Designed miniproteins, single chains, continued (4). Designs and how they scored, part 103

Each design is a single chain, and the fold is of that chain. pLDDT is the mean over its residues in the fold that is shown.

## One batch from the design tools (miniprotein)

Design m15575
Fold by ESMFold2-Fast:
Structure m15575 (fold): chain A 71 residues (1-71)
Amino acid sequence: MELKEKGEELIKKGEELIKKGEELIKEGREKMKTGSGDELLEGIGTVLRGIGLKFEGELLIKKGKKLLEEA
């Protein structure tokens, strides 16, 4: 049953992206708390990248769950 394996793989990849996204958001926020000028801007950029990865991960989990429902 290939759909079940594909669904599980997408969920795993999505969870990994969410974890990476949350780590980037945390790192970016830490830079924003202590940084000024360029460090503050870098922190903001890091938070935005983390939000993007988290969103992508959530989409992959939804796709994976749908494949598991169809299997």
Scores: mean pLDDT 82

Design m15576
Fold by ESMFold2-Fast:
Formats: structure tokens, C-alpha cells, sequence
Structure m15576 (fold): chain A 58 residues (1-58)
């Protein structure tokens, strides 16, 4: 998927986590996705799931 699609997906996850009161997890997910997008022109859904799981390890 494109950087824009990946960003929109991560924004949705981050918003959901913040709504659930998981601000620390939301911050980690946002940082991890931003880092990956700074180094890649696109990400697959599998890569996004891996990034979220590594950041979240919850």
C-alpha cells in the first residue's frame, strides 16, 4: 500500500487506542509507523501488523 494508505490505517489504530485509554501504546505505534514510512515508499499490510506488534508488545 502507499505511504498515505499506511498513514491513514495507523491513524485509525492510534485513535482507537487513545479512545481506549492506551495512550502509551498509541504513542509507540505512531512512532514506529512514522519511522518505517520515513525509510520506505510503501508498506504491506503484513509489515504494518509486524510494526504494530513490535511497538505494542502488550
Amino acid sequence: MSKQDAQQWSDTIVSTLRAAGKDDLADRVQQAVDQALSQNDSLTMDQLHQIVQQAGQQ
Scores: mean pLDDT 76

Design m15577
Fold by ESMFold2-Fast:
Structure m15577 (fold): chain A 73 residues (1-73)
Amino acid sequence: GIKEALELVQKGLEALERGDVAEAIEHLEKARELTTDPEVQRLLQSAIRALEAGDVALAKELAQQAIKRLEEL
């Protein structure tokens, strides 16, 4: 549900603070699967793509936007 998706996005951000990009991607992918909100799914997919491209800063911004959206649901 929404709470589980929120927790996973937070864990993804925590993984990025430790420099663990692979763990961050796994958490964000699981969060994307747990939500049906199209905006959250789009933001998380974009964050994962940013990480795969090496753009950690963009991924953090997109993940934070996903958190804000999840908190409004």
Scores: mean pLDDT 88

Design m15578
Fold by ESMFold2-Fast:
Structure m15578 (fold): chain A 71 residues (1-71)
Amino acid sequence: MEIDEVEVYRALVEIATAISEKILRDAGKEDEAQALRDKVHARIDELGPELDREKALEIIRWAKEETDKAV
């Protein structure tokens, strides 16, 4: 199996986003959960192979801030 740095950062962002989505959905904030998912996935797709540690942490931080504001 080939594990590259971009694949690791993508996986970390997806895991963090899934946790945020669950928190929002469990709080009855389904629209906010969907918006969070869509924005995160759009940013990952935009960055593609340029996804690095700093950009991954920025996405994770933003997702946490949005989740904290909505709950």
Scores: mean pLDDT 81

Design m15579
Fold by ESMFold2-Fast:
Structure m15579 (fold): chain A 60 residues (1-60)
Amino acid sequence: SALALAAERELAEAEAAEARFREMVKQGVPPDEAARKLGYASAAEFRRALAAARAAVEAL
């Protein structure tokens, strides 16, 4: 369905952002700064957004 395709696209974007986040943290960027560079207020907010994207796909 169109909803499933949209959810998978959002998850793919969120997982690409997670890869960038992990790389920045590995290079010594503090988690909250890495999250802000990705457009989130904090690392906690970023992790909640990623979890929500995964949950949306699992609910299909």
Scores: mean pLDDT 83

Design m15580
Fold by ESMFold2-Fast:
Structure m15580 (fold): chain A 71 residues (1-71)
Amino acid sequence: SSVAEALLQNKDKLDVVSAALLMAAVLGLLHEDKETPWSELPGLEKIDESKDSYTIAELQEMLRQEVLEKS
């Protein structure tokens, strides 16, 4: 809980819209696909719109899981 609380107070925190846009950009680069709409990129569906924000660490873990699932 203390670690989670520290992460939630991290200044590297992004709002959900900014987090989704960053994830879409990185996923687009990973898949080398410029033709797929950003909203349809694999893994972007993992962004929970009910959350107020994401930390950089949370986004990195989501990307790591996506890479492992595709490997």
Scores: mean pLDDT 60

Design m15581
Fold by ESMFold2-Fast:
Structure m15581 (fold): chain A 78 residues (1-78)
Amino acid sequence: AKSMPLLEALEASDLPGTAPAFVPVVLPDGTTRVFQSAMPKSVIIEQLQTKGQATLSGKFTDDGQEATVTVDRNGQLV
């Protein structure tokens, strides 16, 4: 099944716009990992709406791996 698009998922989230966002990231193999972004939810939404992509720094929640990732509106790695 396709995951909800990232932009739609962030907009549906109960987190305040100022809170760090939990972002489902779709990897090239089609698996999804949850990324804890240091960037506020509102800034991620703005970048996805205006630029079609967002660059996020933070960590993956499943293993704590720190990374910088660029994702499109569907949460797919660019």
Scores: mean pLDDT 76

Design m15582
Fold by ESMFold2-Fast:
Structure m15582 (fold): chain A 59 residues (1-59)
Amino acid sequence: SKEELLKAAEEGGKLMAKGAVLAGIEELEIKTESFGKPRETKIKGEKVETKVGEIKAEG
């Protein structure tokens, strides 16, 4: 389903974001669109938070 695809994309994004933090990026905020909904990803230290519309994922 679209929800399953979105969840898989969020998990993949979290792994990529953690790699960026390990590469020395202290803080990063990305705002895009996914499936017609605003997507916001915040990375600070080892904490990753992604929000798409009303869907939120943390790692």
Scores: mean pLDDT 61

Design m15583
Fold by ESMFold2-Fast:
Structure m15583 (fold): chain A 87 residues (1-87)
Amino acid sequence: MVAETEAGKLALEAAVYYLKAVVLVSTDKSPESLEKAKEYLRRAIELADRAIRLASTLSGKVGKLARDDARRIRRAAEAGLEEIEKL
């Protein structure tokens, strides 16, 4: 499974931080919660960037899937961060 690779594990960790930010913003829009959500989104971007870098060293379908997963999470986290900055 892609998730069993180091790149896949980093992509999953990035997804967890992204989901933590989404849940936090959906539950509480206080300044403190928004700042914490921004921290989670920045961590998700950092982990996704690491996953993309490692996935680029993998060949074949496994590397492609890990990179595509990480890229999706990175784009979602960047969009989320931009939306919070507009609030």
Scores: mean pLDDT 81

Design m15584
Fold by ESMFold2-Fast:
Structure m15584 (fold): chain A 111 residues (1-111)
Amino acid sequence: MEEKLKAEEEKKKKEIEKEQIESLFRMAYAITKIEIDRAVEKGDAKKVEEAYKEGLELIERITEYLLKNNPDKELQEEIRRQAERTKREIRRYTAEALKKLGKDELAEKVE
């Protein structure tokens, strides 16, 4: 009985940790979108590129922090997966923002 309870507690703890990891990356993406949208409203393609760079740097910092504080291999794989997914979403959003400003060549360089 006690061994089954410990296994269930560890599984629930891991699920909570994965949800917290996902929430951190979702917040970073939301902040990055707000900064990109503000730059688009001002018609400033250079500010869009600056917001994009700062967004990617934020994702890298969050990733480094989480990997340093989570020695579990499964959580490290989840952290890396969430980071790569969030970077792709930032690249896609930035490309669409640059296209809205008529900067198609800059959008292609972002992916």
Scores: mean pLDDT 85

Design m15585
Fold by ESMFold2-Fast:
Structure m15585 (fold): chain A 62 residues (1-62)
Amino acid sequence: DELRLKKAEEIVEKAEKLSTEEQKEIAKKIAEEEAVDKITYLVIYGQTLLDLNNLDLEELEK
């Protein structure tokens, strides 16, 4: 799932740029506890960062 991995990495990169170090630490802990593989880890990590900032994909495109 090369496309799924690439999309997840792109979302994570954008979300990290908008997030504090504290938010990244919280999101990493949640992703480490919930994720079963690398793609799931990136999806949970990215989504948690977006949730902590009250953002969605629309906000990242602005």
Scores: mean pLDDT 74

Design m15586
Fold by ESMFold2-Fast:
Structure m15586 (fold): chain A 60 residues (1-60)
Amino acid sequence: MKYYLLDKEGNIRETTLDEIPPGASIFVLTTDNLDDAEVRELGRQAIADGADYALILVKD
């Protein structure tokens, strides 16, 4: 399983659980494909609704 963090600028980067900022509001998503447009859109909507980041968990 890989972890990716979507930020308020729309950037997605691979991360680890210890790199997640303490106290941040995180919206968690799980997918088999990081390129899934629906997952990316849900992440963007969560950030627009007040989340600091969307955490995307990618299954292998």
Scores: mean pLDDT 79

Design m15587
Fold by ESMFold2-Fast:
Structure m15587 (fold): chain A 78 residues (1-78)
Amino acid sequence: SMAEKQAELEKIREKLKRLAAGDFDRADYEEIADFLLEKGREAGAPQEVLDQLEAERALLRAADPRSVEELLALSEAA
């Protein structure tokens, strides 16, 4: 349901805020990466967009603060 998706988004936003503050956790990283890919697939995103989401996963893996801001923007667009 939309309410369940909204709750998942809030959970992801909370994890992204912690990452931006330097409170990095591998489990949070993996959950965010999985969420982005599933969201892209649900939206019927073209392959080029899915490839971009994979690139964002790589940036997040490197703990780049800029990728966290980009991921927050994507979560707000949901």
Scores: mean pLDDT 64

Design m15588
Fold by ESMFold2-Fast:
Structure m15588 (fold): chain A 65 residues (1-65)
Amino acid sequence: SLEEKVLEIVELVKEGNEDGAVALIKELLKEVNPSDLLYELDKAAIEAGVPASTLNQLVLKALKE
């Protein structure tokens, strides 16, 4: 589900695996629009204590590639 994949992205970011996080974001962007994905990622980041700006930068990187 989207929720499970979003939690996996946040965990990858916590582990310093930015390339893995970007790869999952690219997969999700095939199925979900960027605004919905950003909303779910920002929510998960706040709950996990990760800066939302970090996730926003990874989404921008995924969109550029």
Scores: mean pLDDT 83

Design m15589
Fold by ESMFold2-Fast:
Structure m15589 (fold): chain A 120 residues (1-120)
Amino acid sequence: NLAEILDKERLSAEEEAILTRFFLRLLSGINFEERKQEVIETMKASSEQGRLKLLELLREVTETFKDMVFDRERLEDLLLSIIDNVDLTPEELEILESFAKKYNLEKTLKKIDEKRKELS
């Protein structure tokens, strides 16, 4: 269960490898819809700290493997689905905005602006 791993104060090397492999396969489009749904369900089940850790790991894996597995449309689909399905804090929206700006994800940036107006 990914949520249980993310809520740990320290990850083992094996747990970190499991998460990295999961995100690498997600970003490569392997069973994308099923893995996207697992991310959404994991975020809904996770603590705020666990969700922040998930978003940071997703960012780190994307940056590390961008030249091998990066697909802008797929990354944008994932981030839009997270925004639409998870009640995000302003801090989580700031992380997603930084991520979206780095990769020029214009649809994601627009969706974040819309969500910020709803939270105001």
Scores: mean pLDDT 80

Design m15590
Fold by ESMFold2-Fast:
Formats: structure tokens, C-alpha cells, sequence
Structure m15590 (fold): chain A 87 residues (1-87)
């Protein structure tokens, strides 16, 4: 069974990908950085409140792999802005 913590994290990931798609389409690299930073903070809070089991971690890994296959350009752009280490 998937935990409530995993469900909240998957929802955060979905919302993040959609926001990143919008910023990517707009050519807004600063907006993408802000979304990533906010998501990292929210992820840490969710994981502290509801730690993931090994089963949850496996489900999360598979979900992320599927999202990357469906949105390769957005994930590539997100990695590029992180690699630039913008403030």
C-alpha cells in the first residue's frame, strides 16, 4: 500500500512538473529556479513529517522515471538551471 506521505509527495512532484513546464515554455529560467528551490523545501518538510518506507521509495523512483520519460525536455532544462548554480 502507498502511504499518505508518498501520495502528498507525488502530488507535490506533479504540481512542480506542471509549473516547470509553464516556466520552460515562457523561457523563464529564474522562475524555474524558484520553483525548484520551493519544491526542495516542501519535499524536506513532507519527508520529515512522513518518512518514506522502502516500498514508498521504490514507487517514487518508478514514478519519477515515468515522468522523466514523458517530459524529457523539461527535466533536461531543470538540470541545466541547477548546474548553472543560479542564485
Amino acid sequence: ELSEGLKELLKLIDETVEKLKERYAAGDEDGMVKIIEETVKKRKELLKKNPLSDEDRKALSEYLAELRRANPEVFRAALEVVSKRVG
Scores: mean pLDDT 80

Design m15591
Fold by ESMFold2-Fast:
Structure m15591 (fold): chain A 68 residues (1-68)
Amino acid sequence: EEERREKIREQLKLTAKNLLKIPGVTPEQALESFDFAVDSLQRRGVLTPDEAAELREELKKLIEELSK
């Protein structure tokens, strides 16, 4: 429930951090990968449309911050 949603959010953030540590991965490629993952979770009913939109914004900000 709430705990599951929080774990999903934390897992995606951790994956974003790890992905950006790989040499040659651009912020654009990372964003594209996570946009696909969030879209998949929304289609499967794991995230609501509002939760998906919120998570996309969080991931975009995180990727931009980690890419500095």
Scores: mean pLDDT 75

Design m15592
Fold by ESMFold2-Fast:
Structure m15592 (fold): chain A 97 residues (1-97)
Amino acid sequence: EARKKLEEGKKYAEEGDYEKAIKKYVEAIELSGGLGEEDLEKVRIFLEAAVELAEVYAKQGNLEEAISILEKSLEIAKKYGLEELAKEIEKKLEELK
């Protein structure tokens, strides 16, 4: 369910429908439980949805919100030992500077 919302969000973002993309990414974040979850699969879906949400905000010119989401996502990725995802988030943060 959470992954389905994430994939629907990606499709809307590719179509340029950022309002629908944001709605789907938020739904994916809510369904994945987010912070405090020990299920790495749910944590990964949460982080992927949050990163995609930040990308949409960046494309809309809302860099402050995008950076805030990515910084919080980076801390979560590091907390759960998701090193590859943490590096990807760091790269995205560098690109927004």
Scores: mean pLDDT 79

Design m15593
Fold by ESMFold2-Fast:
Formats: structure tokens, C-alpha cells, sequence
Structure m15593 (fold): chain A 96 residues (1-96)
């Protein structure tokens, strides 16, 4: 993303919590076999993670990466788990 955003610490924390809620919904949908709904929630979570990276909120971006890693462990679909792990790695690399 080419966008650079000024985020407060409180706004960054709110985005981390929003990502956690979206990942919970994504895992629930994936585990229920609703891959379309899972993909929608995952896309939203990834976009919010990207916002934190672009804003330079390193610690918040790393918390989002950890949330993706934890979601992958709770996912029964191996392909969806692999996508969660891939996105976590990208977020970690970009946060550094």
C-alpha cells in the first residue's frame, strides 16, 4: 500500500481488536465450510493489518501477525491455515 496514515496508539489498539474479531469470524466460517464468508473476513483483517504496517505502528502490526498465527492453529482447513500463516509472515516482515 502507498498510503501512509497517522494513527494514535488508541486507534491502533482498536484496529488490533477489530482484526481479532474478524479472524474469529473467519475461523468460525472456515471450520463450518463457508469458505466465501471466511475469505471476506480474512480480506478485511489483512487490510487492517496493512493499515497498521503503513502507519508505522510496529508493535500493533506484530500483535496482528500473532493473531493470524493463532487463528491458523484453530483452523481445520489446511489451505486456509496456510494462507493465515503466509499473511502473518508478510506482516512480520513489513513491520520490521
Amino acid sequence: SMASLALSEEEAEELVEAVRELLEKAVEAANAGDRRTAAVHLTSAALLGSVLVNAGRREAALEVARAFEEAAKRTKDPEFAAELERLARILREKAE
Scores: mean pLDDT 86

Design m15594
Fold by ESMFold2-Fast:
Structure m15594 (fold): chain A 61 residues (1-61)
Amino acid sequence: MEEERKKIEEEGRKSGDKKKAERKLTLLETAEKLREIGDEIDEELAKRLGKPVSEFDAPRP
C-alpha cells in the first residue's frame, strides 16, 4: 500500500541511508505485484476448471 511506501521513505531520510529505503521499497513493490499475480492466476484457474478457488486447497482423498 502507499502508506507503507511513505513510511519506508521517511525511515530512509532519517537514517541518511537512502539505499536501504530504496531496497525496502523494491521488495514491497515486488511482494504486492506477486500477490496480484497470484490472485489473477487463481481466478483464471477457477474459470477454466469451472470450480471455486477453494478447490485448489482441498486435501486429496
Scores: mean pLDDT 65

Design m15595
Fold by ESMFold2-Fast:
Structure m15595 (fold): chain A 80 residues (1-80)
Amino acid sequence: SSEVEKLLAEVDALLAEAEAELLSPNPDLARIRALAREAARKLEELRKLTENGSYIEKARLLAAGGALTLIETQVERLEA
């Protein structure tokens, strides 16, 4: 659906922005956390919309979720 495609694109953009900030010389951890929270919110909406979704939709959701987890894990390590 167009809503699923829109949310996937928005999640991809948020994760790309978070990753770019994470890879900067002095990453703004508060900004990364804000981007990650917004991505997580949209991913939760996507899970509800794709419960009976296609393989491709489920694969894209899994990939985005994995990227989010990696970003969150790296932020936690940098805060320690």
Scores: mean pLDDT 88

Design m15596
Fold by ESMFold2-Fast:
Structure m15596 (fold): chain A 56 residues (1-56)
Amino acid sequence: SELEQKELQLGFFEIAKGASELLLERAPDNESARAGLEQTTAQIAELRAEIERLRA
């Protein structure tokens, strides 16, 4: 279902976010990694909103 697919996508983005956070711990001045983390965080927020809409 669409809900199950979006929940799976959310899981993948959460893993990507964790990886970016670990990279930034090692290289805090990495602007590319910071931008990537911001983008992934925004995508997670959007997916969570979509999942909540589908659960309603």
Scores: mean pLDDT 84

Design m15597
Fold by ESMFold2-Fast:
Structure m15597 (fold): chain A 58 residues (1-58)
Amino acid sequence: VDGDGTITDEELARVKAELERALDAASLAAFIRQVDRDGDGTISDAELRAFLEAQAAE
């Protein structure tokens, strides 16, 4: 990616669903803690988007 990191809501929903399907509970919880900006133990689509866009910029 050219660093603009544009990700659609549909792509985010797919990524989130894939993570929940592929990761066990412990791995998912660790990932949530890494990207959870709200500290409630849940990843919103907005939080996941911000994380992925930051990764795309780097």
Scores: mean pLDDT 65

Design m15598
Fold by ESMFold2-Fast:
Structure m15598 (fold): chain A 61 residues (1-61)
Amino acid sequence: HMMEEREREIREQIDALIAAGALREEDRERVFERALRILEENPELSVTQAVLRAVREVREE
């Protein structure tokens, strides 16, 4: 299933952002859920684009 592969890619990118100090551990699950929703609504977007948009949205909360 294509969505399972994209979910794994989202998790990998979130792990990298946390390791780099660009994202807090406590925001991991919110960013994951939002990135997944963004991709479901906009399947043409790359995982990177969805993750960056999700991070921006979570930060403005």
Scores: mean pLDDT 82

Design m15599
Fold by ESMFold2-Fast:
Structure m15599 (fold): chain A 95 residues (1-95)
Amino acid sequence: ALAEERAAMSEEKKEAAREALRHAAKALLALLEGKREEAERHAEEALEAAERAGEDVERLREELERAFEEVEKLREDKEKTEEAKRELERVLATE
């Protein structure tokens, strides 16, 4: 019984961790496309999924804030923006 409950919670945490990663990638992709409101929404969903996964939400928030600052700098270079978009699309395409 306890082993079955722990297995179910482990699967839910793994799924939540995958959702957090997908939402983080979608947030960065939306920001690269200039869709700030969509990026902020996906970032919030990533933090909520990370909390369900039992991950360090405070650390992820700091990493997302830094990534958003890096993306703003990257947007000044169209070539680097396109490369970053391709990389994020690859992350979203992996199972």
Scores: mean pLDDT 77

Design m15600
Fold by ESMFold2-Fast:
Formats: C-alpha cells, sequence, structure tokens
Structure m15600 (fold): chain A 99 residues (1-99)
C-alpha cells in the first residue's frame, strides 16, 4: 500500500540517521539524536497498528529533541547530517499520516 511504501522510506531514512549519529562525537548530542530516532521508530510502529494519536505524539516529541540538538549542537556538520535524515523520516511519516 502507499502507507507501507511511505513507512519503508521513513525506516530507510532512520537507518541513515543512525549511521550519521555514530559520527557525532559529543555524547549529549548523540543522546538527543538517538532519542529522536527511537521516538520516530515508535511513531512508525503506531502507524502500522493504526494508532494515529500515538504516532502524532511520538513525532511531536521527536521534534522537541531535534529542536534541542539543533539549538545547542547545530554548528557540528555531523549533527546537521543526522538532523537532515531525521527530517526526511518525519516527512515520510507525516505523508503516511495524511493517507
Amino acid sequence: SEVEEKLKKAEEALERARRAAERVEDPEARRLLERAIELLEKAIEALKKGDLLEAEINVGMALIELGLVRRFFGEDPAVREAIRHLEEAIKHIEEALKL
């Protein structure tokens, strides 16, 4: 289905984000990025179960974690790379939520 295709693209973007986060040297920045990844994985699982509210809550929480890492660590190119992949995953999840 179109939902399944969007979620697969989100999962692929999260895998790229996880690899980018491994290159982040600051442990606090890496923790925030890993938390955002976990929250988006929970959003994908919620969508697979048809729980739209749970998916939206987890996306909202991930956006808070991304806001924090951008604010305090956004000058790090490795952090910016990880954020780019996370934003790509969020885009695919949001597109799936509209279907």
Scores: mean pLDDT 90

Design m15601
Fold by ESMFold2-Fast:
Structure m15601 (fold): chain A 87 residues (1-87)
Amino acid sequence: SYEEIKKVIEDTVMEMLEEKGSAMLDYKELAQRIAEEIKRKLGVEIPVSFIEEVLKKFDEDGDGKIDTSKYSAGEMADAIVEELKRL
């Protein structure tokens, strides 16, 4: 379900924040991990490139990083799920 996809995305963001010890996440690395976790936990294949295009809008400075102090895990998850609903 879309709610399960949202939860996996939120959990993946939170796990990366704990692992990195930083509020700044590389959006391409995040997209790759999200795609892997959705496939592993839900058996759904979503192209990494699709997730990257959605997450790119949260890269405020164009430096390849998302500032998670400005954008929550929930906001990123909602954005990905909304784009999936349009397919």
Scores: mean pLDDT 85

Design m15602
Fold by ESMFold2-Fast:
Structure m15602 (fold): chain A 63 residues (1-63)
Amino acid sequence: MLEELAKEYGVPKEKVEIIATLGVSEETMKGLLQATRNLPIEEVKDIVERIKNNEMVFFDPAL
């Protein structure tokens, strides 16, 4: 699944793994991958950390 998501969104597998640490639904993970697909991995790590600290709310556009 993670490899398939990485291929689907054209991102490194490491980026998918970082987002997966949030423990969110597959739909929310896809939304985050879509929103961050053009961002470097360092920025994705920052976004994930902010979400975990409740400093940033991400709404899945697929909902």
Scores: mean pLDDT 72

Design m15603
Fold by ESMFold2-Fast:
Structure m15603 (fold): chain A 67 residues (1-67)
Amino acid sequence: AEEVKKLAESYGIKLSDEEAKEIYEALDGDLEALRKALEVFSKMKVSPKSLLAFLKKEGEDKKKNPR
């Protein structure tokens, strides 16, 4: 998911290929949801691992119980 890495870089967040793929799959390719999360997280200066964990949980929650 090269587009995930490019989006994260636009917000100052550096992701590995593996992290970018995991995020893309967790969000089922929802780049709008990723963009919103990146905007918030770029201001908080969180680690890429923290971002990945958050997005995986949000993606799973949305699949089972939509907010």
Scores: mean pLDDT 70

Design m15604
Fold by ESMFold2-Fast:
Structure m15604 (fold): chain A 100 residues (1-100)
Amino acid sequence: SEEALEALREAAEAVKEAAMAILRKDLKKAEEYLKRAEELIRKAEELGADPALIAEIRAALELAKEGLEALKEGKEHEATIKAIAAALIAIGVLFDLELS
């Protein structure tokens, strides 16, 4: 449905913004975007969004969460790699949604 696609788009954008916040070392914004992403993923799943796209966004969310935890522990290299990986997956989902 259109509502499911919109919720997926917003979820992917929230994961991307969380990853960008991690790269900027903005812990507060990263936590806010991660919480928003979790809520939007749940909404998309309830609306019957594609399970494969849900799985990809969830994988990106977990990488972003791990990146934030690494940043909190002072592991800046690990935080950067995980944030970049999360952002790339989220961008890939956004492109898939545009082409569907």
Scores: mean pLDDT 89

Design m15605
Fold by ESMFold2-Fast:
Structure m15605 (fold): chain A 89 residues (1-89)
Amino acid sequence: KEVLEVSDEEWEKIEPVLRKILQKVVDYLKANPDTSIAEAAEYMKKLIESEKEIPEEVKEGLIEFLDGLVKAKVPSSRFLAALQEQLAA
């Protein structure tokens, strides 16, 4: 993953916020199993964009990553599995 110019203190603030976003997306996908990858990515983008604790460079990188998943037509079920793996770590 890209090394961002973020202090340890900023990263400690970002990590729990990102984990909360990932959990919200996981909960949404579990409740809505027919959600497309485009819909899942859009939902996650809105959560990311609303968070003041995430630096703009991190937001841009995450949005670009999500756009890449949509363009590659990654199944939403695979995205859900990947998010669950990240939360378990």
Scores: mean pLDDT 78

Design m15606
Fold by ESMFold2-Fast:
Structure m15606 (fold): chain A 88 residues (1-88)
Amino acid sequence: GREVPLTATGGGTYKEGETLTLKITSELPPGSTAVVLVDGKPVGGGPLDEKGELRLTLTKAHTGNLTVRVIDREGTVGESEPQPVTVI
């Protein structure tokens, strides 16, 4: 598959149980599969919505370097730069 640029915003410090909204910007269409990774391990995901947003209920397992990988039905992949997330 092809690789395309993707950005995600939502790093920072949060409380356990808080909802993080990741804002994802890419050429990948709504309905593409998003996977959230912390230090390279899958911790969540779902289909990319029409707004490019993905919501996570945070646990302490989300503390680390968070990346978002999105794959469309044709196998085109986008991956964000790692961003630090701390859950207290």
Scores: mean pLDDT 82

Design m15607
Fold by ESMFold2-Fast:
Structure m15607 (fold): chain A 89 residues (1-89)
Amino acid sequence: MKAEEVKKALEEALANAAKDKDLTESMLKQMELALEAATAIIEGDIEKAREVLREQFDLAAKVANKTPTPEELKAIEEAIERIIKELLE
């Protein structure tokens, strides 16, 4: 399962990130959300994975100080389903 490989890579990246003073709080939070989504997929909680991935996109929009358009919201939902499908492989 690709989610297990992604989880290990993110755990290593987060351990290294703790030593990197140039990382913003938002970047660290994005990595933590990505790890939570991968963990939810490994545990078979696909609905939690969807919720966490939506939170990740919401955080990115908030940091950019932008409200997603209806077209962008549709693209985000399609991206979430694609990410989940890829991580299940």
Scores: mean pLDDT 78

Design m15608
Fold by ESMFold2-Fast:
Structure m15608 (fold): chain A 95 residues (1-95)
Amino acid sequence: MLLRKTAELAKEEVEETVELLKEAARKAFEQGDYLTAFTLAMAASAASLGDGRAAADAVRYILETRKDLDEETKELLRRALELAEKVAEVLEELE
């Protein structure tokens, strides 16, 4: 694969990761879990800057510490984690 195509794939995965994290943050905020909402909003910002590792670490922390999240929010977070880790791997390949 050409480096350009690898970068374009990383961009798509970044955009999807940001969208999932924003949706999870919105759901946490609506449930009154402001700390989780804030943490996920920060993770979305990190992902938008290409920092998939920081985003993945934040999502793992929330999944490990907030066991009482609803299943829909947990599903969004698990998907965001998988994408954030993939973004980190793809960007490491570009370096």
Scores: mean pLDDT 77

Design m15609
Fold by ESMFold2-Fast:
Structure m15609 (fold): chain A 79 residues (1-79)
Amino acid sequence: SVEEFTARLEERAATLSPRAARLLRALALVIREGLSQREAAERAGVSQSAVSTTLALYDEAEDLDELAARVEAYVAERA
């Protein structure tokens, strides 16, 4: 369910770097609350571009572990 998946996103976010955690929380807001990429970005304190990239990574990822790894790699490349 959406509720179970977004709960797993929140749980995984707690184990990631602060920037990656914010991106997973922004993704959860888009999926659970139906927020626009802009609204999710403003609420999570990230750029709209970063939310857009995270959504693309979500679409390509087979599971949450792969998504988390890809988001961490994306954040590391931007540092």
Scores: mean pLDDT 85

Design m15610
Fold by ESMFold2-Fast:
Structure m15610 (fold): chain A 89 residues (1-89)
Amino acid sequence: STAAELEAEAERLAEELVATESLEELEERLARLERELRELEEEMRRLAAEHPGEAAEELREFLERARPLAIRAAAYRLAVERLREEAAR
């Protein structure tokens, strides 16, 4: 499924992030990505409210635009979790 492909991409990116960035840097970048994703979700909700009959098509277009941000956000979440686990050992 496309969801499984997105998860696999996020896991690969997370491995690189764990090797190259500090926990503090990862947490800061994750916060920024989550803010960008929330802003995009709010825009999607507004457009769906303005075009209720066409909401499915509008949402599909926004999902395609959000895909790179969602993958990066998932990857940074995984990287933060992995580094926190390492710090707890």
Scores: mean pLDDT 78

